# Designs tried in a protein design run: designed miniproteins, single chains, continued (4). Part 42

Each design is a single chain, and the fold is of that chain. pLDDT is the mean over its residues in the fold that is shown.

## One batch from the design tools (miniprotein)

Design m13435
Fold by ESMFold2-Fast:
Order: sequence, then structure tokens, then C-alpha cells
Structure m13435 (fold): chain A 72 residues (1-72)
Amino acid sequence: DVVFERAKRIARALEQALPLVSDEEASELKEIRKGLEEAVAAGNAEEARENTLKGFDLLTKSSKKQAAESLK
């Protein structure tokens, strides 16, 4: 199922981003990753989709912060 494959991909991306984000973002990232893993394990496509969007948004915000810091 494409929804669960995307959820697994985002969960892995969040795991890889963990050492690169702030402590506050790390806590949110861990929560989203857990939600993705639980949704996939439960076969809950709606929760998998919701947490995929949250994870993507977090990764996007982190990337923008890194770009802003490079301009200082």
C-alpha cells in the first residue's frame, strides 16, 4: 500500500534528521515517528497519512532554518 510505504519512508527520514534538529524539534520528531510506526503496525491508513504530513512539515521547517542560518 502506497500510504504505508510513504509512512515508512518519512519515518526513516525523521530518524536520520534526529541528530540535525534542535532539542525541541527532536521531541516533536520522535512523537511523529512513533505515530507513523504505530499507524503502520495497526494498518491505520488515515493516521499514517496524517503523521506523514506532520513529518514532512517538520522536515521542511528544519531545512528552512538551516538555510537561514547559512545566510548569517
Scores: mean pLDDT 77

Design m13436
Fold by ESMFold2-Fast:
Structure m13436 (fold): chain A 75 residues (1-75)
Amino acid sequence: NSEKISQELIKAVNAIQNGDIEKAYEYFKKALELGMSKEQIISVLQTLKDYSRSQGDEETAKNFEKVIELIEKES
C-alpha cells in the first residue's frame, strides 16, 4: 500500500530530523516490508540528504548518511 509506505517514510524522516537513527531505521524496515525496495529507500534518503545540506542543515544531512549506511549493510 503506497499510502502506508508514505506514512512510514514520513515517520522515518521525522526521526532523522530528531537524531533518532534507530527509530528511523525501524520505520524504513517497515517500508521494506510493505514492498519498497532498498534502492528506492536509498534514492529518497540521498535526495533528502542533499536537500538538508543545501539548506545549511549539516547535522540532519549526517543523520541521513548514517541511515543510508545502515540500509546499505542489509543482506
Scores: mean pLDDT 84

Design m13437
Fold by ESMFold2-Fast:
Structure m13437 (fold): chain A 69 residues (1-69)
Amino acid sequence: KYLVVLAPKGGKEITPALIEEIKAKFPDLQFLKADSASIIALVPEEQVKDFEKWAEEHGLQVMASAPLA
């Protein structure tokens, strides 16, 4: 698993709709935190690249990405 920390780009907020879209597209994520300022999630190793790419394409910046196990 990877710990991934996301923040919004360009002074935008993370919307509830964006959080629900992430949950629908990546149902295997374990959210530790999800609010207007940041998303912190545990991501399966096989999904990390797709999740980070999707996030960058949807106005989010990857602040940290680290393997935990």
Scores: mean pLDDT 83

Design m13438
Fold by ESMFold2-Fast:
Structure m13438 (fold): chain A 94 residues (1-94)
Amino acid sequence: MKVDSVEIYLLSEHTVVVFIYGENIREEDVKKLAELITERVQALDPEVVVTYEVEERRAIIVVHSRKLSAEKLAEIVKESIKEVFGKEGEIYYP
């Protein structure tokens, strides 16, 4: 898999959406990222919900917490993306 860009959107006070754009997106790699995000956020909020969808040239990850701000979620997501893909995620504010 070749990752072209990663965009992190603050959707609400406690929700972040991640768009991963790339060539030959692999479900295994997206799952690994989603699991790492879940592990890190769950340590701070056990009620976190992380979902993902994989398409041919895009993957979407949604992270929802009851306790953590979207800004804090975006930080954890950005670090997790860098660790799994070696790419800097860009954070977009509404």
Scores: mean pLDDT 83

Design m13439
Fold by ESMFold2-Fast:
Parts: sequence; C-alpha cells; structure tokens
Structure m13439 (fold): chain A 82 residues (1-82)
Amino acid sequence: MSDKEREERAKAIEAEFFKRSAELLKRYEAAKTKEEKVAIWQEYGKLLLESTRRIMEVLEIPDIDALLAQLEARIKAVIEKM
C-alpha cells in the first residue's frame, strides 16, 4: 500500500470517528441521568480505542499495544470519576 493510500484510509477512519462521536455527543447532551452519561462515555471510549487502533494499523505504527493500553487506562479513569 502506498503512503498516500494509507493517509487516505486513515482520513476515512477519522471522518467516520468524528461522525459517530458527534452522534454520541448529541446523546450525551440529551442524557438526563448519570447512568445514561456513563453508558455513552463507555461507548465513546470503545469507539476511540477501535478507531485509534485501525488508524495506527493502517499507518503501520509499531508497538501499538502499549499505546492502546495507555489510552484505555485514561478512558477508564475518566469514567471512574463520573
């Protein structure tokens, strides 16, 4: 795969992420309970991890497991403080 093809695929994944996260943000703003907000943050965290992994794989970034583990830990820390 060419570098340009990798960049275009990464941009497509990023665009999908922003579209889906915008939908989650609207649900978050409409949520009236703490439980609903936590559930939306959990869904956002999964989306962020999945999208980041896919982008890193497309860009052939090495040692992604450690970086993804750090991101997952940060997401969990935010949820625990809600």
Scores: mean pLDDT 82

Design m13440
Fold by ESMFold2-Fast:
Structure m13440 (fold): chain A 113 residues (1-113)
Amino acid sequence: SEKEKKFEEMKEVLEMVGRRVLAEMEKAGVDPAVRERVRKLLKEALESEDVLELAELVAEVARLIADEAPGMTAEARMLVRVSVAEAKRLEPEKAAELDRLEAETLAYLDAAA
C-alpha cells in the first residue's frame, strides 16, 4: 500500500541518519560499548511495525545519547526531529502526540547539554 511504501521510505531515511550519527560518535571517540547500545536500539526502532512506536524508540535512542555521550546532543536532536517530521507526514492525525514527544525529548536533551 502507499502507507506501507511511505513507512519503508521513512525507515530508509532514519537508517541513513542513524548511520551518520554512529559515524560522528566514532569520530568523537565515544565508547564502543555506548555506540553498540545505540546501534542495537536503532535496529529495534527500524524493526517497529508502528510509526508512533518507531518515533518513541528513536526518542529513547536520543535520550541514551544524551546520558552516555552528552557532547553528541546536536546529533540526537537531528535524529528526533527527522523521526517526528517523517512520522507526522505519514500519520498527520497523530501530530499532537508526536509534537509532545518531540518537545519532551528535546527538553531532556537541553537539560543534558
Scores: mean pLDDT 87

Design m13441
Fold by ESMFold2-Fast:
Parts: sequence; C-alpha cells; structure tokens
Structure m13441 (fold): chain A 77 residues (1-77)
Amino acid sequence: TTYLVAALLKPGASEEDIAEVERLARDHPGTRAVRRLPAPSGTVLVAEFDSREAAQALADELSKHPAVANVRVVEVP
C-alpha cells in the first residue's frame, strides 16, 4: 500500500510559495517522492509515503501553509 498526500495550491500562489510547499513535502521524514502537477485551478503537489502516519503528519503540516487551499491523504493499493 502507498499513501499519497495531495496538496492543492491556491490559484494565485506564487512560484516562491509553491517551491516552499514542495520543499516542506520533500524534506518531510518518510517522503519517498514528490511531484508537481499542473492543474487548471492551480498547482497540485503529490508526495508518496509507505506510512499512513507519516503521510498524515505531512498533510497536517501542509494544511497550515497559507498558500495551500486543500490537502488530502489517499490510500493506493
């Protein structure tokens, strides 16, 4: 099982804000990979984890960032 943390950035988020959120995700303990995905409404950052607890901890951290609109943890079989 893989756990994904998907963070949707606000439509007006600056490149600096997006880079900061990406850095927070990349530097988080347990992060396997981080991808930046373009979306019509903005940018989505996806971080991969083996651990639900590590994924949830990152989701909680990213949800506090002012440039983040929404964060979800998704379980992938």
Scores: mean pLDDT 83

Design m13442
Fold by ESMFold2-Fast:
Parts: sequence; structure tokens; C-alpha cells
Structure m13442 (fold): chain A 67 residues (1-67)
Amino acid sequence: SRLEELRERAERGDVEALVQLGQLLAIQGKFDEALGWFERALELDPQNKLAQTALLNTKSMKKIFES
């Protein structure tokens, strides 16, 4: 499936795939999983603004929905 292909790409270090998986999980409310994927993207590309913004937004959402 598309999701399985995306996970395989992410496991191979595809930064775009890591960010896309994080975004998909964040939309589903799976904030901790989403954060893990964004953190991995930033390990590979620390200056990736999309991943940085997504990480901050997801942390904010988690705080609102889990408080």
C-alpha cells in the first residue's frame, strides 16, 4: 500500500517521507508517533524548516489535547 511504501522510504532515510508520515499521524491525533518521525527527520536534516514547524505545532497540539 501507499502507507507501507512511505514507511519503507522513511526507514531508508527519505526526509520527505519522514515528514509526511509525521504529518499523517498528527492529523490522526497520534502525537507521540508523529513527534518521533519529525525528530528523525531533523536528525538527518537539522535545518528542515517544514519538520521544525511541524514538530513545534505537534507539541502545541499535544499540550492542548492531553491537558
Scores: mean pLDDT 85

Design m13443
Fold by ESMFold2-Fast:
Structure m13443 (fold): chain A 81 residues (1-81)
Amino acid sequence: SALEELAKELEEELARLSKEANEAIQRYNDGQISEEELKKKLEEILKRVEELRRRAEAAGLTDVATKAAILAQEIRKILEE
C-alpha cells in the first residue's frame, strides 16, 4: 500500500539521518571538523528530521514519528551544550 511504502521511505531516511549525525559527531571528536561545522551539520540534519516527523504525524505513522522525535531531542541536546 502507499502507506506501507511511505513508512519504509521514512524509516530508511531516518536511518540515514541518524548515521549522518553520528558520523558528524565522530568527525568532530576525531578533530576532522570544527565545532562550527559540527553545529551547522547537526542543524541541517535536525531540520530534515523535523520535516520527516511532521510527514509521519500527518500520515498517522506513530512509530516513525516517535523515533524521529527522539533523534531530534538528542540532536538538540548536543546543540545546547
Scores: mean pLDDT 89

Design m13444
Fold by ESMFold2-Fast:
Structure m13444 (fold): chain A 93 residues (1-93)
Amino acid sequence: MKPLELLRTIQDIALNSPSDEEALKKTAERFGVELDEEKKELTEEGKEKLEKIVEEIKPEAEALLAAAEADPALRAELLALQQAATAELQAAA
């Protein structure tokens, strides 16, 4: 659930953000990590935390997709996340 939500959120932010700075702000807000106001970047601790989460997402997302084939409730959550991301993108356009 949370790994796929992170992946979809990052994808949606990237598509909806005209700049890397704006994408970074939205990502930080969504995951509750602090930004360096002076540099408009994640703090050193925030970057470390986000990097570790991202590194874990790829194998976790693949395992989650495999589990969804056997679990209809998980499959429904995946579809709901996809639809929510699409709706947010349409609202931003």
Scores: mean pLDDT 59

Design m13445
Fold by ESMFold2-Fast:
Structure m13445 (fold): chain A 107 residues (1-107)
Amino acid sequence: DKVKELEKKAKELLEQARKLAEQALQLTKQTQQASKSDMPKLLAQAQQLRDQSSKLAQQAAEIEKQALENPEAEKARKLAIEAGSEAGMAIISTSSTILATQSTLKS
C-alpha cells in the first residue's frame, strides 16, 4: 500500500523535523549566552544540525513529489509539506547561529 507507506514516512519525517527545529532553537539560546571559548563547539553543533535539516528537507520534498502522483495521498503530501517547513526553520536558525559564532571567532 503505497499511500499508507508515504503517510508513515511523512509522519516520521515531520516528527524528526520538529525535533531538529527544537534543537536549533535551543542552540540559538545557548549561543546568545555563550562565551567565546564555547563558540567552536556551538559552531560544530550548528553545522551538524544544518546538515541533518537539509537532508530531511530533501527527503520531505521527495515524498511530496511522490504524493503528487496519487490523489489518495493528499494527507501524506500535507505532512511532507509540514516536515519541509519545520526543517526549513531549523536551517534558518542554524545558519544564523553559524554566522554569529563565526563572527565572534573573528573578533
Scores: mean pLDDT 87

Design m13446
Fold by ESMFold2-Fast:
Structure m13446 (fold): chain A 90 residues (1-90)
Amino acid sequence: SAAEGAKKELEELLKQLREALDAKDFESAIRILKQAAELLEKAGLTSEAKRVRAAADQAEIAVRAGNEEAARKAIESGLLTIEHAIKLLG
């Protein structure tokens, strides 16, 4: 089903997001959050998509400001939203 396909793609992005965070690769983490937001929007999870986009935008601002701790917290917020969205998809 479309929902099962979206769930599998989000689970793979979630794995990649965790790996990027562990590597402190914030540029990759931001790209992954943007990809996840697009998938969530296509799946009809509009509220979750907006939260993940906001997390990506906040992380990007923090990276540009040199604030690694704020970037990490923003990315972690996006990660938690993706985990919640995966549960909503079954």
Scores: mean pLDDT 89

Design m13447
Fold by ESMFold2-Fast:
Structure m13447 (fold): chain A 61 residues (1-61)
Amino acid sequence: SDAAIERAIETLIEKGLIKSAEELTLLDEHFAARYSALTGLSVEDILAAARRVAEELRKKE
């Protein structure tokens, strides 16, 4: 489940909708809530996955 969220977030970055690890770590609760409604996953899980992806991106910068 978390892997699917991480892949979706990575896809958003690749498409240029999220440009940096810093933007991802500042992922708004409102954005997370919308994604939660679409996927049925908790806001907390989405934010945790986003932070995880951001840490991987920081290593590439």
Scores: mean pLDDT 65

Design m13448
Fold by ESMFold2-Fast:
Structure m13448 (fold): chain A 100 residues (1-100)
Amino acid sequence: SPETEKARLDNLEKMMDSLLKLVGKLLKEGRIDLARQVIRDFLEDLVTYARQVLPPEVVERVQRLVDELLERIETASGDEILELLREFRERVVGLFREHV
C-alpha cells in the first residue's frame, strides 16, 4: 500500500540521517578511519536490504553507487566524505522512492 511504501522510505531516510549524524560526529573528533569503517558496514547492510525490496536491475544501480562511494571515501577529506554521503543519500533514496 502507499502507506507501507512511505513507511519503508521514511525508515530508509531515518537510517541515512543517523549515518550522517554519526559520521559527522566521528569526523569532528578526527576519527576519519573509523568514519570510513562505519560507512563500509552501513553500505553492506544497505545492499542486503536493497536485494530484499528492489528489482535486480535497481539493486545493480544501488551496488554501482555503493562501489563509487567506497572508492571515493578512501582518498576523501572529512568535508568531502560528508558531501559524498549527502549526494549518495539523495541518489539512493530516489531509487528506493521510484521502486518501493
Scores: mean pLDDT 86

Design m13449
Fold by ESMFold2-Fast:
Structure m13449 (fold): chain A 68 residues (1-68)
Amino acid sequence: MSPEAEERVRNTLLSEGLSPAQVEEILAYAKEKGISFEDIGAIISELKSKGEEITKEKILERLDKLAS
């Protein structure tokens, strides 16, 4: 997986107000489930387009749906 894609997603999550610990938890979960960092970016974009708050819990819920 591209280090540049991982860094872009990390920086995006940090810019949305997530802590470094929350960001690493999200990235670790995505890696465990085989979910791409592009899919995390798509989830963030979807939440923003709907005016929803970007939280660790909402992102993990969306990742769970993709893993199913």
Scores: mean pLDDT 81

Design m13450
Fold by ESMFold2-Fast:
Structure m13450 (fold): chain A 71 residues (1-71)
Amino acid sequence: SKQVELAKEAYEAVRAGDFEKALELIQEMLKLGPLSKEAVEYLEKTGVLAHIHGHEDVLQAALEAIRKALE
């Protein structure tokens, strides 16, 4: 899944300390449409969203997409 690939790249960016790149990758993932169950599980398992600071709009969009995927 391209969403899971983008989530993995975002997690690797977080691990490298590149939080701006992680933010861009999360935003690209959200542009692909509704989140797959696999993408949600990967985001929850890694905690990557906890490292998104200063961009509350993107964080809120990601949390809303997770909520909708779990419905």
Scores: mean pLDDT 81

Design m13451
Fold by ESMFold2-Fast:
Structure m13451 (fold): chain A 91 residues (1-91)
Amino acid sequence: APLLPPKSPEEAEMLKYLKEAIDHARRGDIESAKKYFEEAYKHALKLPKELLRSWAVDFYSLGTVFEKMGLPELAEILYKASEELLKQAEE
């Protein structure tokens, strides 16, 4: 899904962790990337319901990118985060 500019300080914090995770993944630091994706997910849970659905789609899309790159551990974290965000959005 197309990424829009952050709509709140909370979304900006989540994006900071996503950027750190991607930067570490690009360096081959998979363990730090996993940690930062988990932190991004925790901040995503604080977002309004409408944004949770959008971010679930974006987390899933990012997961497919890492799966295609041969990084299944990062893909699994992102797919699980996407599923949990979608469930939270429907509550």
Scores: mean pLDDT 83

Design m13452
Fold by ESMFold2-Fast:
Order: sequence, then C-alpha cells, then structure tokens
Structure m13452 (fold): chain A 76 residues (1-76)
Amino acid sequence: DKARGELERLLKKVPPEAAELINQALEAARAGDIARYRELLKQALAEAGKVLSPEEVEELRRAAILTAGALIREQQ
C-alpha cells in the first residue's frame, strides 16, 4: 500500500528509538488499543522531531495515521 511505503521510507530517516515507537504504535492500533496507539505515536513524533524538519514530522504523522487506519480495517 502507498501509505505503508511512505512510512517505510520516512522510518529510514528517524532514530531507531522513534522507529520502534512507531512500530509499537501500529501494533497497538492493530490490537484496537487506540489510547496506547495515540500515546506511542505522540512519543515517536517527539523523538523524530529531534532530527527531522517540521514538514517531515508532519509527513511521518500522516503516513503513520493512514497505515494504522489500514491495519484497523484489515482486522475484520
């Protein structure tokens, strides 16, 4: 999926800690734990913001949200 591809591209630019937090956020979204997903995504974007521009952080946020939405729909 296009959103997953964009997310993978952006994750290569972030610190490993931020990438791990994004992966944990997506697993929380897949499990239906929306509160944990939101908190982990917030932490990941804060860590990514240490190395990415504000524009790149916004791209990462959008790609993560779209990917999480797709994972939630696949859980059927």
Scores: mean pLDDT 81

Design m13453
Fold by ESMFold2-Fast:
Structure m13453 (fold): chain A 98 residues (1-98)
Amino acid sequence: SMEELRKASEIVLEELQKHPELLEEVQKLADKFGVSVRTVIETMVMIVAGYSTQEIIDYLKTKGLSEVKAEKLIAEVQRLIFENPELLKIIREALEKA
């Protein structure tokens, strides 16, 4: 649900305060795409929760991204998760607690 997505994203952001290198990577993506850190985290949570690519694109369009930029952000977030198993664990544990 949207409430579970919001709660999971809040838990991820809190946990990332303990992982400054991962938080820095999230901040870099936020800056690169001109979105908030919260938007990047919500995108990560949506990917791990199994939202469709189209649902995530539609969400990111509400945050001011074009479809092309939304697709690029999704790809970069997927790469960040793939390259950082600890980040995937943080997101999964947050979804279980939400």
Scores: mean pLDDT 90

Design m13454
Fold by ESMFold2-Fast:
Order: structure tokens, then sequence, then C-alpha cells
Structure m13454 (fold): chain A 97 residues (1-97)
């Protein structure tokens, strides 16, 4: 979780976007555990790394869309990219472990 917020900060700095990291953190705390559970279920089902990543990204986009009114477009962009990066890292770790 803390690494996800650090990644969001790095992304916001690289893109020159002004974001409220506390709002990003609050929404990430709701989305990230659900995303991790989805990844674990797909790994247990024997899905390929590419299938896991595709479904995890789809699920992240769906959850972000449900909360689009809570964040600015800049905050949604930063959180979406951070979730994508961490979904890839976690899926790879679980499949290649």
Amino acid sequence: MERLIERAKEISEKMGLEVDLEKVKQLAQEIYPKLLETIRELVEQGKTLNEIIAEALRKADEMLAEHADKLSPAELTVLGQALSDFAFEEARRLVEE
C-alpha cells in the first residue's frame, strides 16, 4: 500500500500534475485490496500472466469509474497508472514465484 502511494507521488511529479495524495490514498485503500484478491483468484484458476493483467486492469478501470466523482481527472490518471503498475508487479510476482 505505501509503495502504491509512493508510485502515485512519482507519477504526479513526472507528469507535473497537482494531486491531493490523501484523496488518492483513501480511494486506493478501497480499490487495492479488491484488485489483489482478483489477481489471487485468477492465479489460483491457472490463468496466464497476460490474462491476469488484462482482467486486473479491466477491474481497476471499472472500480475507478465507480468513484470518478470523488477525484479530479489528474488524481484519477495518477491512481489509474499506479494501480496498473502494481497490478503488473503483483501478478508477475505470484505467477513467477
Scores: mean pLDDT 80

Design m13455
Fold by ESMFold2-Fast:
Structure m13455 (fold): chain A 55 residues (1-55)
Amino acid sequence: DEEYLKSLKITIDSLIENHSREEVERAVALIEQDPRVSDEVKAEIRAYAEKKLNE
């Protein structure tokens, strides 16, 4: 779901702006452990978070 992925990216952006790398990693790990989330969305959100954290 494209809208869901967009919502997750907004959440990651907010966490990066207001919290530590550890909080961002924890949020991504929780998404990766959710069986309701597709593997494609998990891969995209991991890549997005890694890119943002390394800017």
Scores: mean pLDDT 78

Design m13456
Fold by ESMFold2-Fast:
Structure m13456 (fold): chain A 72 residues (1-72)
Amino acid sequence: MSEEEIQKVLDELKPEAIERLKNAGLSDEEAERRADTIMTLAKRLALEKGVDPKEAFEKGLEAEINQIELDK
């Protein structure tokens, strides 16, 4: 998978991730910032280790939501 293909997959997932993060209690700005961080990590894992970008992104998002719930 090329960097362009990975980015396209992540871009398609970003709106849902932002909505889920906002539903977990984050502001619009914080949700976008955290989604960008998750995307960056997922892209690196896909490029460096051949991990599926969707799986990497979903795992990162789940971990972030779990952390938010623990911090409540």
Scores: mean pLDDT 82

Design m13457
Fold by ESMFold2-Fast:
Structure m13457 (fold): chain A 80 residues (1-80)
Amino acid sequence: SAAERAQAQAILDAFLAKAKELGKEYQQKLAAGEDEQEVLKETAQRGIALLEEALAQMPASDTALQAALRALIAETRAAL
């Protein structure tokens, strides 16, 4: 429905805003001389948590977006 599509978009917009802030924190930690591997692992784990939060809020009828989010979570975990 149009309402479910609007809800999905709002969830994605909130996720993207949080992901951008996480990316800024990643760059700031690297610039501060923190260990690259530790910062990458921490950032990836926090990113997975944001994806899982978005997936949990996604409308059950939006199977394509749910599948895409599950795929991103799986790929990110596999890359760690």
Scores: mean pLDDT 83

Design m13458
Fold by ESMFold2-Fast:
Structure m13458 (fold): chain A 67 residues (1-67)
Amino acid sequence: MEARRKEEGEAALKAAEELIEELEKKGKETTAAEIAAAYVLAIAARNSGADEKRVEELIKRIKEIAE
């Protein structure tokens, strides 16, 4: 059970990282909906047992995009 949840968390974390990288490349063309989607993926990764420090770094990057 725990191993499966860790895999789900890692998958969500990777999806969040990939989305955030694309949003950083888009810059001014990034929409509020895309920022919200990145937050949802980061929170889903955290709730699935992904590395808390990596999730925190992703949330920080999302905030920098939103500014």
Scores: mean pLDDT 76

Design m13459
Fold by ESMFold2-Fast:
Structure m13459 (fold): chain A 64 residues (1-64)
Amino acid sequence: SKIEKLKEILNDLNVTPYTAAQKVKSLGLKLEEVKDIIEEYMKSSDPIVRNRAIAVYKALGGKL
């Protein structure tokens, strides 16, 4: 599913914030469909995971 692909991208240690944002945009997901999932990753204690989630959030039109 698209949600499973989103989670794979957010957890991929080899994917940069920029690449993660581009991959998620290609899935055609709207922010309102996945906001809760992305916000959980944005609360990560790992700054690499957090920065990736923030990039994805902003790419989907999220405001911080």
Scores: mean pLDDT 82

Design m13460
Fold by ESMFold2-Fast:
Structure m13460 (fold): chain A 100 residues (1-100)
Amino acid sequence: TEYLLIIRARGTTEAVAAALRGLAEISREKGVKVLVEARAGDETFLGTPAVVADRLLATGAEEAEVTILALCPSKEVAEEIIAAVEAAGCEILSEEIVEI
């Protein structure tokens, strides 16, 4: 059984980028497939966490909003991702874990 995690979060561009870099590590270590959509100023970025983090930091914007879609092998991994986003200093606007 797999779990789809959907998170919407916002914060400083630095906090959002840090969250995405942490997510890139979790994805690599635990085989999580992740797609990210982020907005900073008038720009929208779609891609993998590490690529989107680098693009956000390049904008010079003070704040960013992010939507994370993660296909997790377990509910525990989904909870680790939520904790990593919170630990980076992001405000979680919504979170949902769906068993698929």
Scores: mean pLDDT 88

Design m13461
Fold by ESMFold2-Fast:
Structure m13461 (fold): chain A 82 residues (1-82)
Amino acid sequence: DLAKQAEELAKRADELATVHGDYGGAGVLYAQAAELYGQAGDPEKMKEYAEKAAEYLVKAGLISEEEAELMKELARELAERL
């Protein structure tokens, strides 16, 4: 069940961000959760977690704010096609 796997990844990402302050790890796991929600046909959760991934990757210094805006735009476009 792809949706269940995505939920577990999102939960682990929440723990990394809130308990461990690992924003980079959280961003990567949110991105993986978004991909699985997209494959499961859940456009709203795919977009939600893609946006969280972008935000946390910027907090971690792994991507620029410009790159994050491009990721959010792509997620919105993909959500409309699902």
Scores: mean pLDDT 86

Design m13462
Fold by ESMFold2-Fast:
Structure m13462 (fold): chain A 79 residues (1-79)
Amino acid sequence: SLLEKAKEFAQEVIDKGLTVEEVRELIEHLRKTYSKEEVMAFLEALRLAARQMGRKEIESLVDEELKKLGAPEQLLKAL
């Protein structure tokens, strides 16, 4: 359920064509609203979607935010 919501969130961000600044603000909102584990799930899904759609700036931003949250190296390499 959470993973499904995270995937839907990621797709919506990509489909709307949000800027890096807009995505950064969204991540700040997620961090204030959700648990660390939930935020990581949203960011993991967004990183995958951004990579698949060639949105390199968003992929880089998400990777930076995941590292700040202490995401496991194996998980970052899988995405």
Scores: mean pLDDT 78

Design m13463
Fold by ESMFold2-Fast:
Structure m13463 (fold): chain A 70 residues (1-70)
Amino acid sequence: SMEDEVAEKMAEEGIKTARDLLEKEKLPFSEIQAKATLVAAKKGRELGASTYALNKAVMKVIEEVKKLTS
């Protein structure tokens, strides 16, 4: 669906930010997760994301950031 496509684009932007922060910065996991989530939300605002798309994207960002830091 269009909402799933929007959620995917939001999650991709957030995950990209998390990878960049993890490589370049000495930040704790909680800060990386927070910053990545904010970037995903900002992308969602630009795309006119629904609450469904926002929730789906945030969950995916959280899951992927946990994998990157384990």
Scores: mean pLDDT 83

Design m13464
Fold by ESMFold2-Fast:
Structure m13464 (fold): chain A 66 residues (1-66)
Amino acid sequence: KLSELAKRLGLSQSTVSRAVNLAKKLLKENPDIDGYDIVEILKKEFPFLSREQLSEIVLLASEELL
């Protein structure tokens, strides 16, 4: 539910889509990576997003990979 997450975080769907896609790539390439490490990597690419917003993006990416 990418559109629902974008609405909830007050972000554009394109921003959330790009962040979710990067999170999915990181999760697939690094299956043992910790959620905190993913958030820090995403923070470097999306410095304007809060860690709370990035954490929710990682959760959606994980859900969509199930």
Scores: mean pLDDT 82

Design m13465
Fold by ESMFold2-Fast:
Structure m13465 (fold): chain A 62 residues (1-62)
Amino acid sequence: SKEIEEIEKKIRELHREETRVRNDYLAGKITKDEYDRRMAEIGKEIDSLVKKYNELKEKEKA
C-alpha cells in the first residue's frame, strides 16, 4: 500500500531525527530542555504513526 509505504518512510525519518537530536545533545549543541522537548515531540509523532501503521496492516490482512 502507498499509505503504508509513506508511514514507514516517515517513521524511518523520525528515528533518524531522534539520532540527530541525541548527537546534538551529546555534542553540547542543544540544552537539556531542548533535548527533552524535541525527543518528546518526536516520540509522540512516532507513536501516532505506529498506531496508524498497525491499523492499516490489520485492514490489509484479508
Scores: mean pLDDT 85

Design m13466
Fold by ESMFold2-Fast:
Structure m13466 (fold): chain A 65 residues (1-65)
Amino acid sequence: PTLVREATPEEVKLLLEMEEAILAGDLERAIALLRKLYESRGLTGVTDEQIEATVRALAAQARAA
């Protein structure tokens, strides 16, 4: 929930790459990028299932827009 507040340029780059992967339909890459971002923030309590669900929700939102 606090990822955006004090994001580093590297974290912003990871977020942009994840968005590009979602828009391209590359969900596997988007999942890997989101996991890497969470690990860089020290968020070790997030499960692979939660990451996949988040990416799928973002992809559905992008398709609906």
Scores: mean pLDDT 74

Design m13467
Fold by ESMFold2-Fast:
Structure m13467 (fold): chain A 73 residues (1-73)
Amino acid sequence: MSIEELIEEAKKKGLIIEKDGKLIAIGDILPEELWPYVDLFISTSPLNIPGKPDIIVPESFLNLPIEEQKKIV
């Protein structure tokens, strides 16, 4: 399965959203199939993935109202 297919499947499951061309992981839930591509994702919480650092939230996400940010975490 291509990375694009994995991303679309995760979006359908509500695990990932896309804002301003950035992929945002919701909470700490990221499918194992996407772990090799974790650097494409921004998260509001640390992803429990071996050998990967915490993902920094982009400025576009931080400009959202706090209620919208809560919906993503």
Scores: mean pLDDT 57

Design m13468
Fold by ESMFold2-Fast:
Structure m13468 (fold): chain A 86 residues (1-86)
Amino acid sequence: SAKEEQLREEAERLVRLLRERGAEREAELFARLAELLLEQGKLDAEKAKEFAAEHREEVARLRAELERHRELLEEAEEEVLREKEE
């Protein structure tokens, strides 16, 4: 629960930063990927495996599209990490 809440908060923070920078498309892609990964994390091992298999193509597509914007995402992630260290 606490780990899921932390990951959700981190994802929401990153999405907010991307939107503030005008990266709305990247924010939408990341939000969808985060949603899928967080939902998988709520499931037991067998159900999580089935969920991962069901959404494998969607996750692969999202990751591939986000890879094209890797530099922007890395900059946003570094900003989130800097805020935590302060």
Scores: mean pLDDT 75

Design m13469
Fold by ESMFold2-Fast:
Structure m13469 (fold): chain A 87 residues (1-87)
Amino acid sequence: LSPEAAEENLRFAEEAVRRLPEVLAEMKEAAEKGDYIKSTGLIMYVLSARISAELAAENADPESSERAREAARRLDEALKEMKEIAS
């Protein structure tokens, strides 16, 4: 990845982490209503952000790479919670 692409991936991942409380609230609402299209879309969003975090972690400078690994960890935790909500 170019430095610009790594930075863009990190920004997307960190933005997704900041939005996690909103995403999890929407996931709970979607599950209560049986809205599987919305719940699937939310899961896909978080999965995309997690992939961006991994790309940034592998391609960014050491400081940004550490931030990306933390974002990936937070997104993994959110995905586990979303799976529990969907069950």
Scores: mean pLDDT 86

Design m13470
Fold by ESMFold2-Fast:
Structure m13470 (fold): chain A 78 residues (1-78)
Amino acid sequence: MEEKIQELIDRINKILSTNPVSESGISELVELIYELSGGDPEEFARLLQTAVTQLQPYWDDKLSEWLNKAVQRLRDRQ
């Protein structure tokens, strides 16, 4: 498995082991995705899509809101 994908999956599993899933956990996940992307928008989108796919069984309006908020904060800082 690609090193970046493994790191991402490990972080997602750590977040999912915390019940309930926290907004801070999702924020940290998005920051990790940005770091692993090296600032490349295409790589960021690829890793973000991988994370969304892994989170899909736990997807609700609140998780979607937290993810979008964290992504928006990163875009506002670029």
Scores: mean pLDDT 75

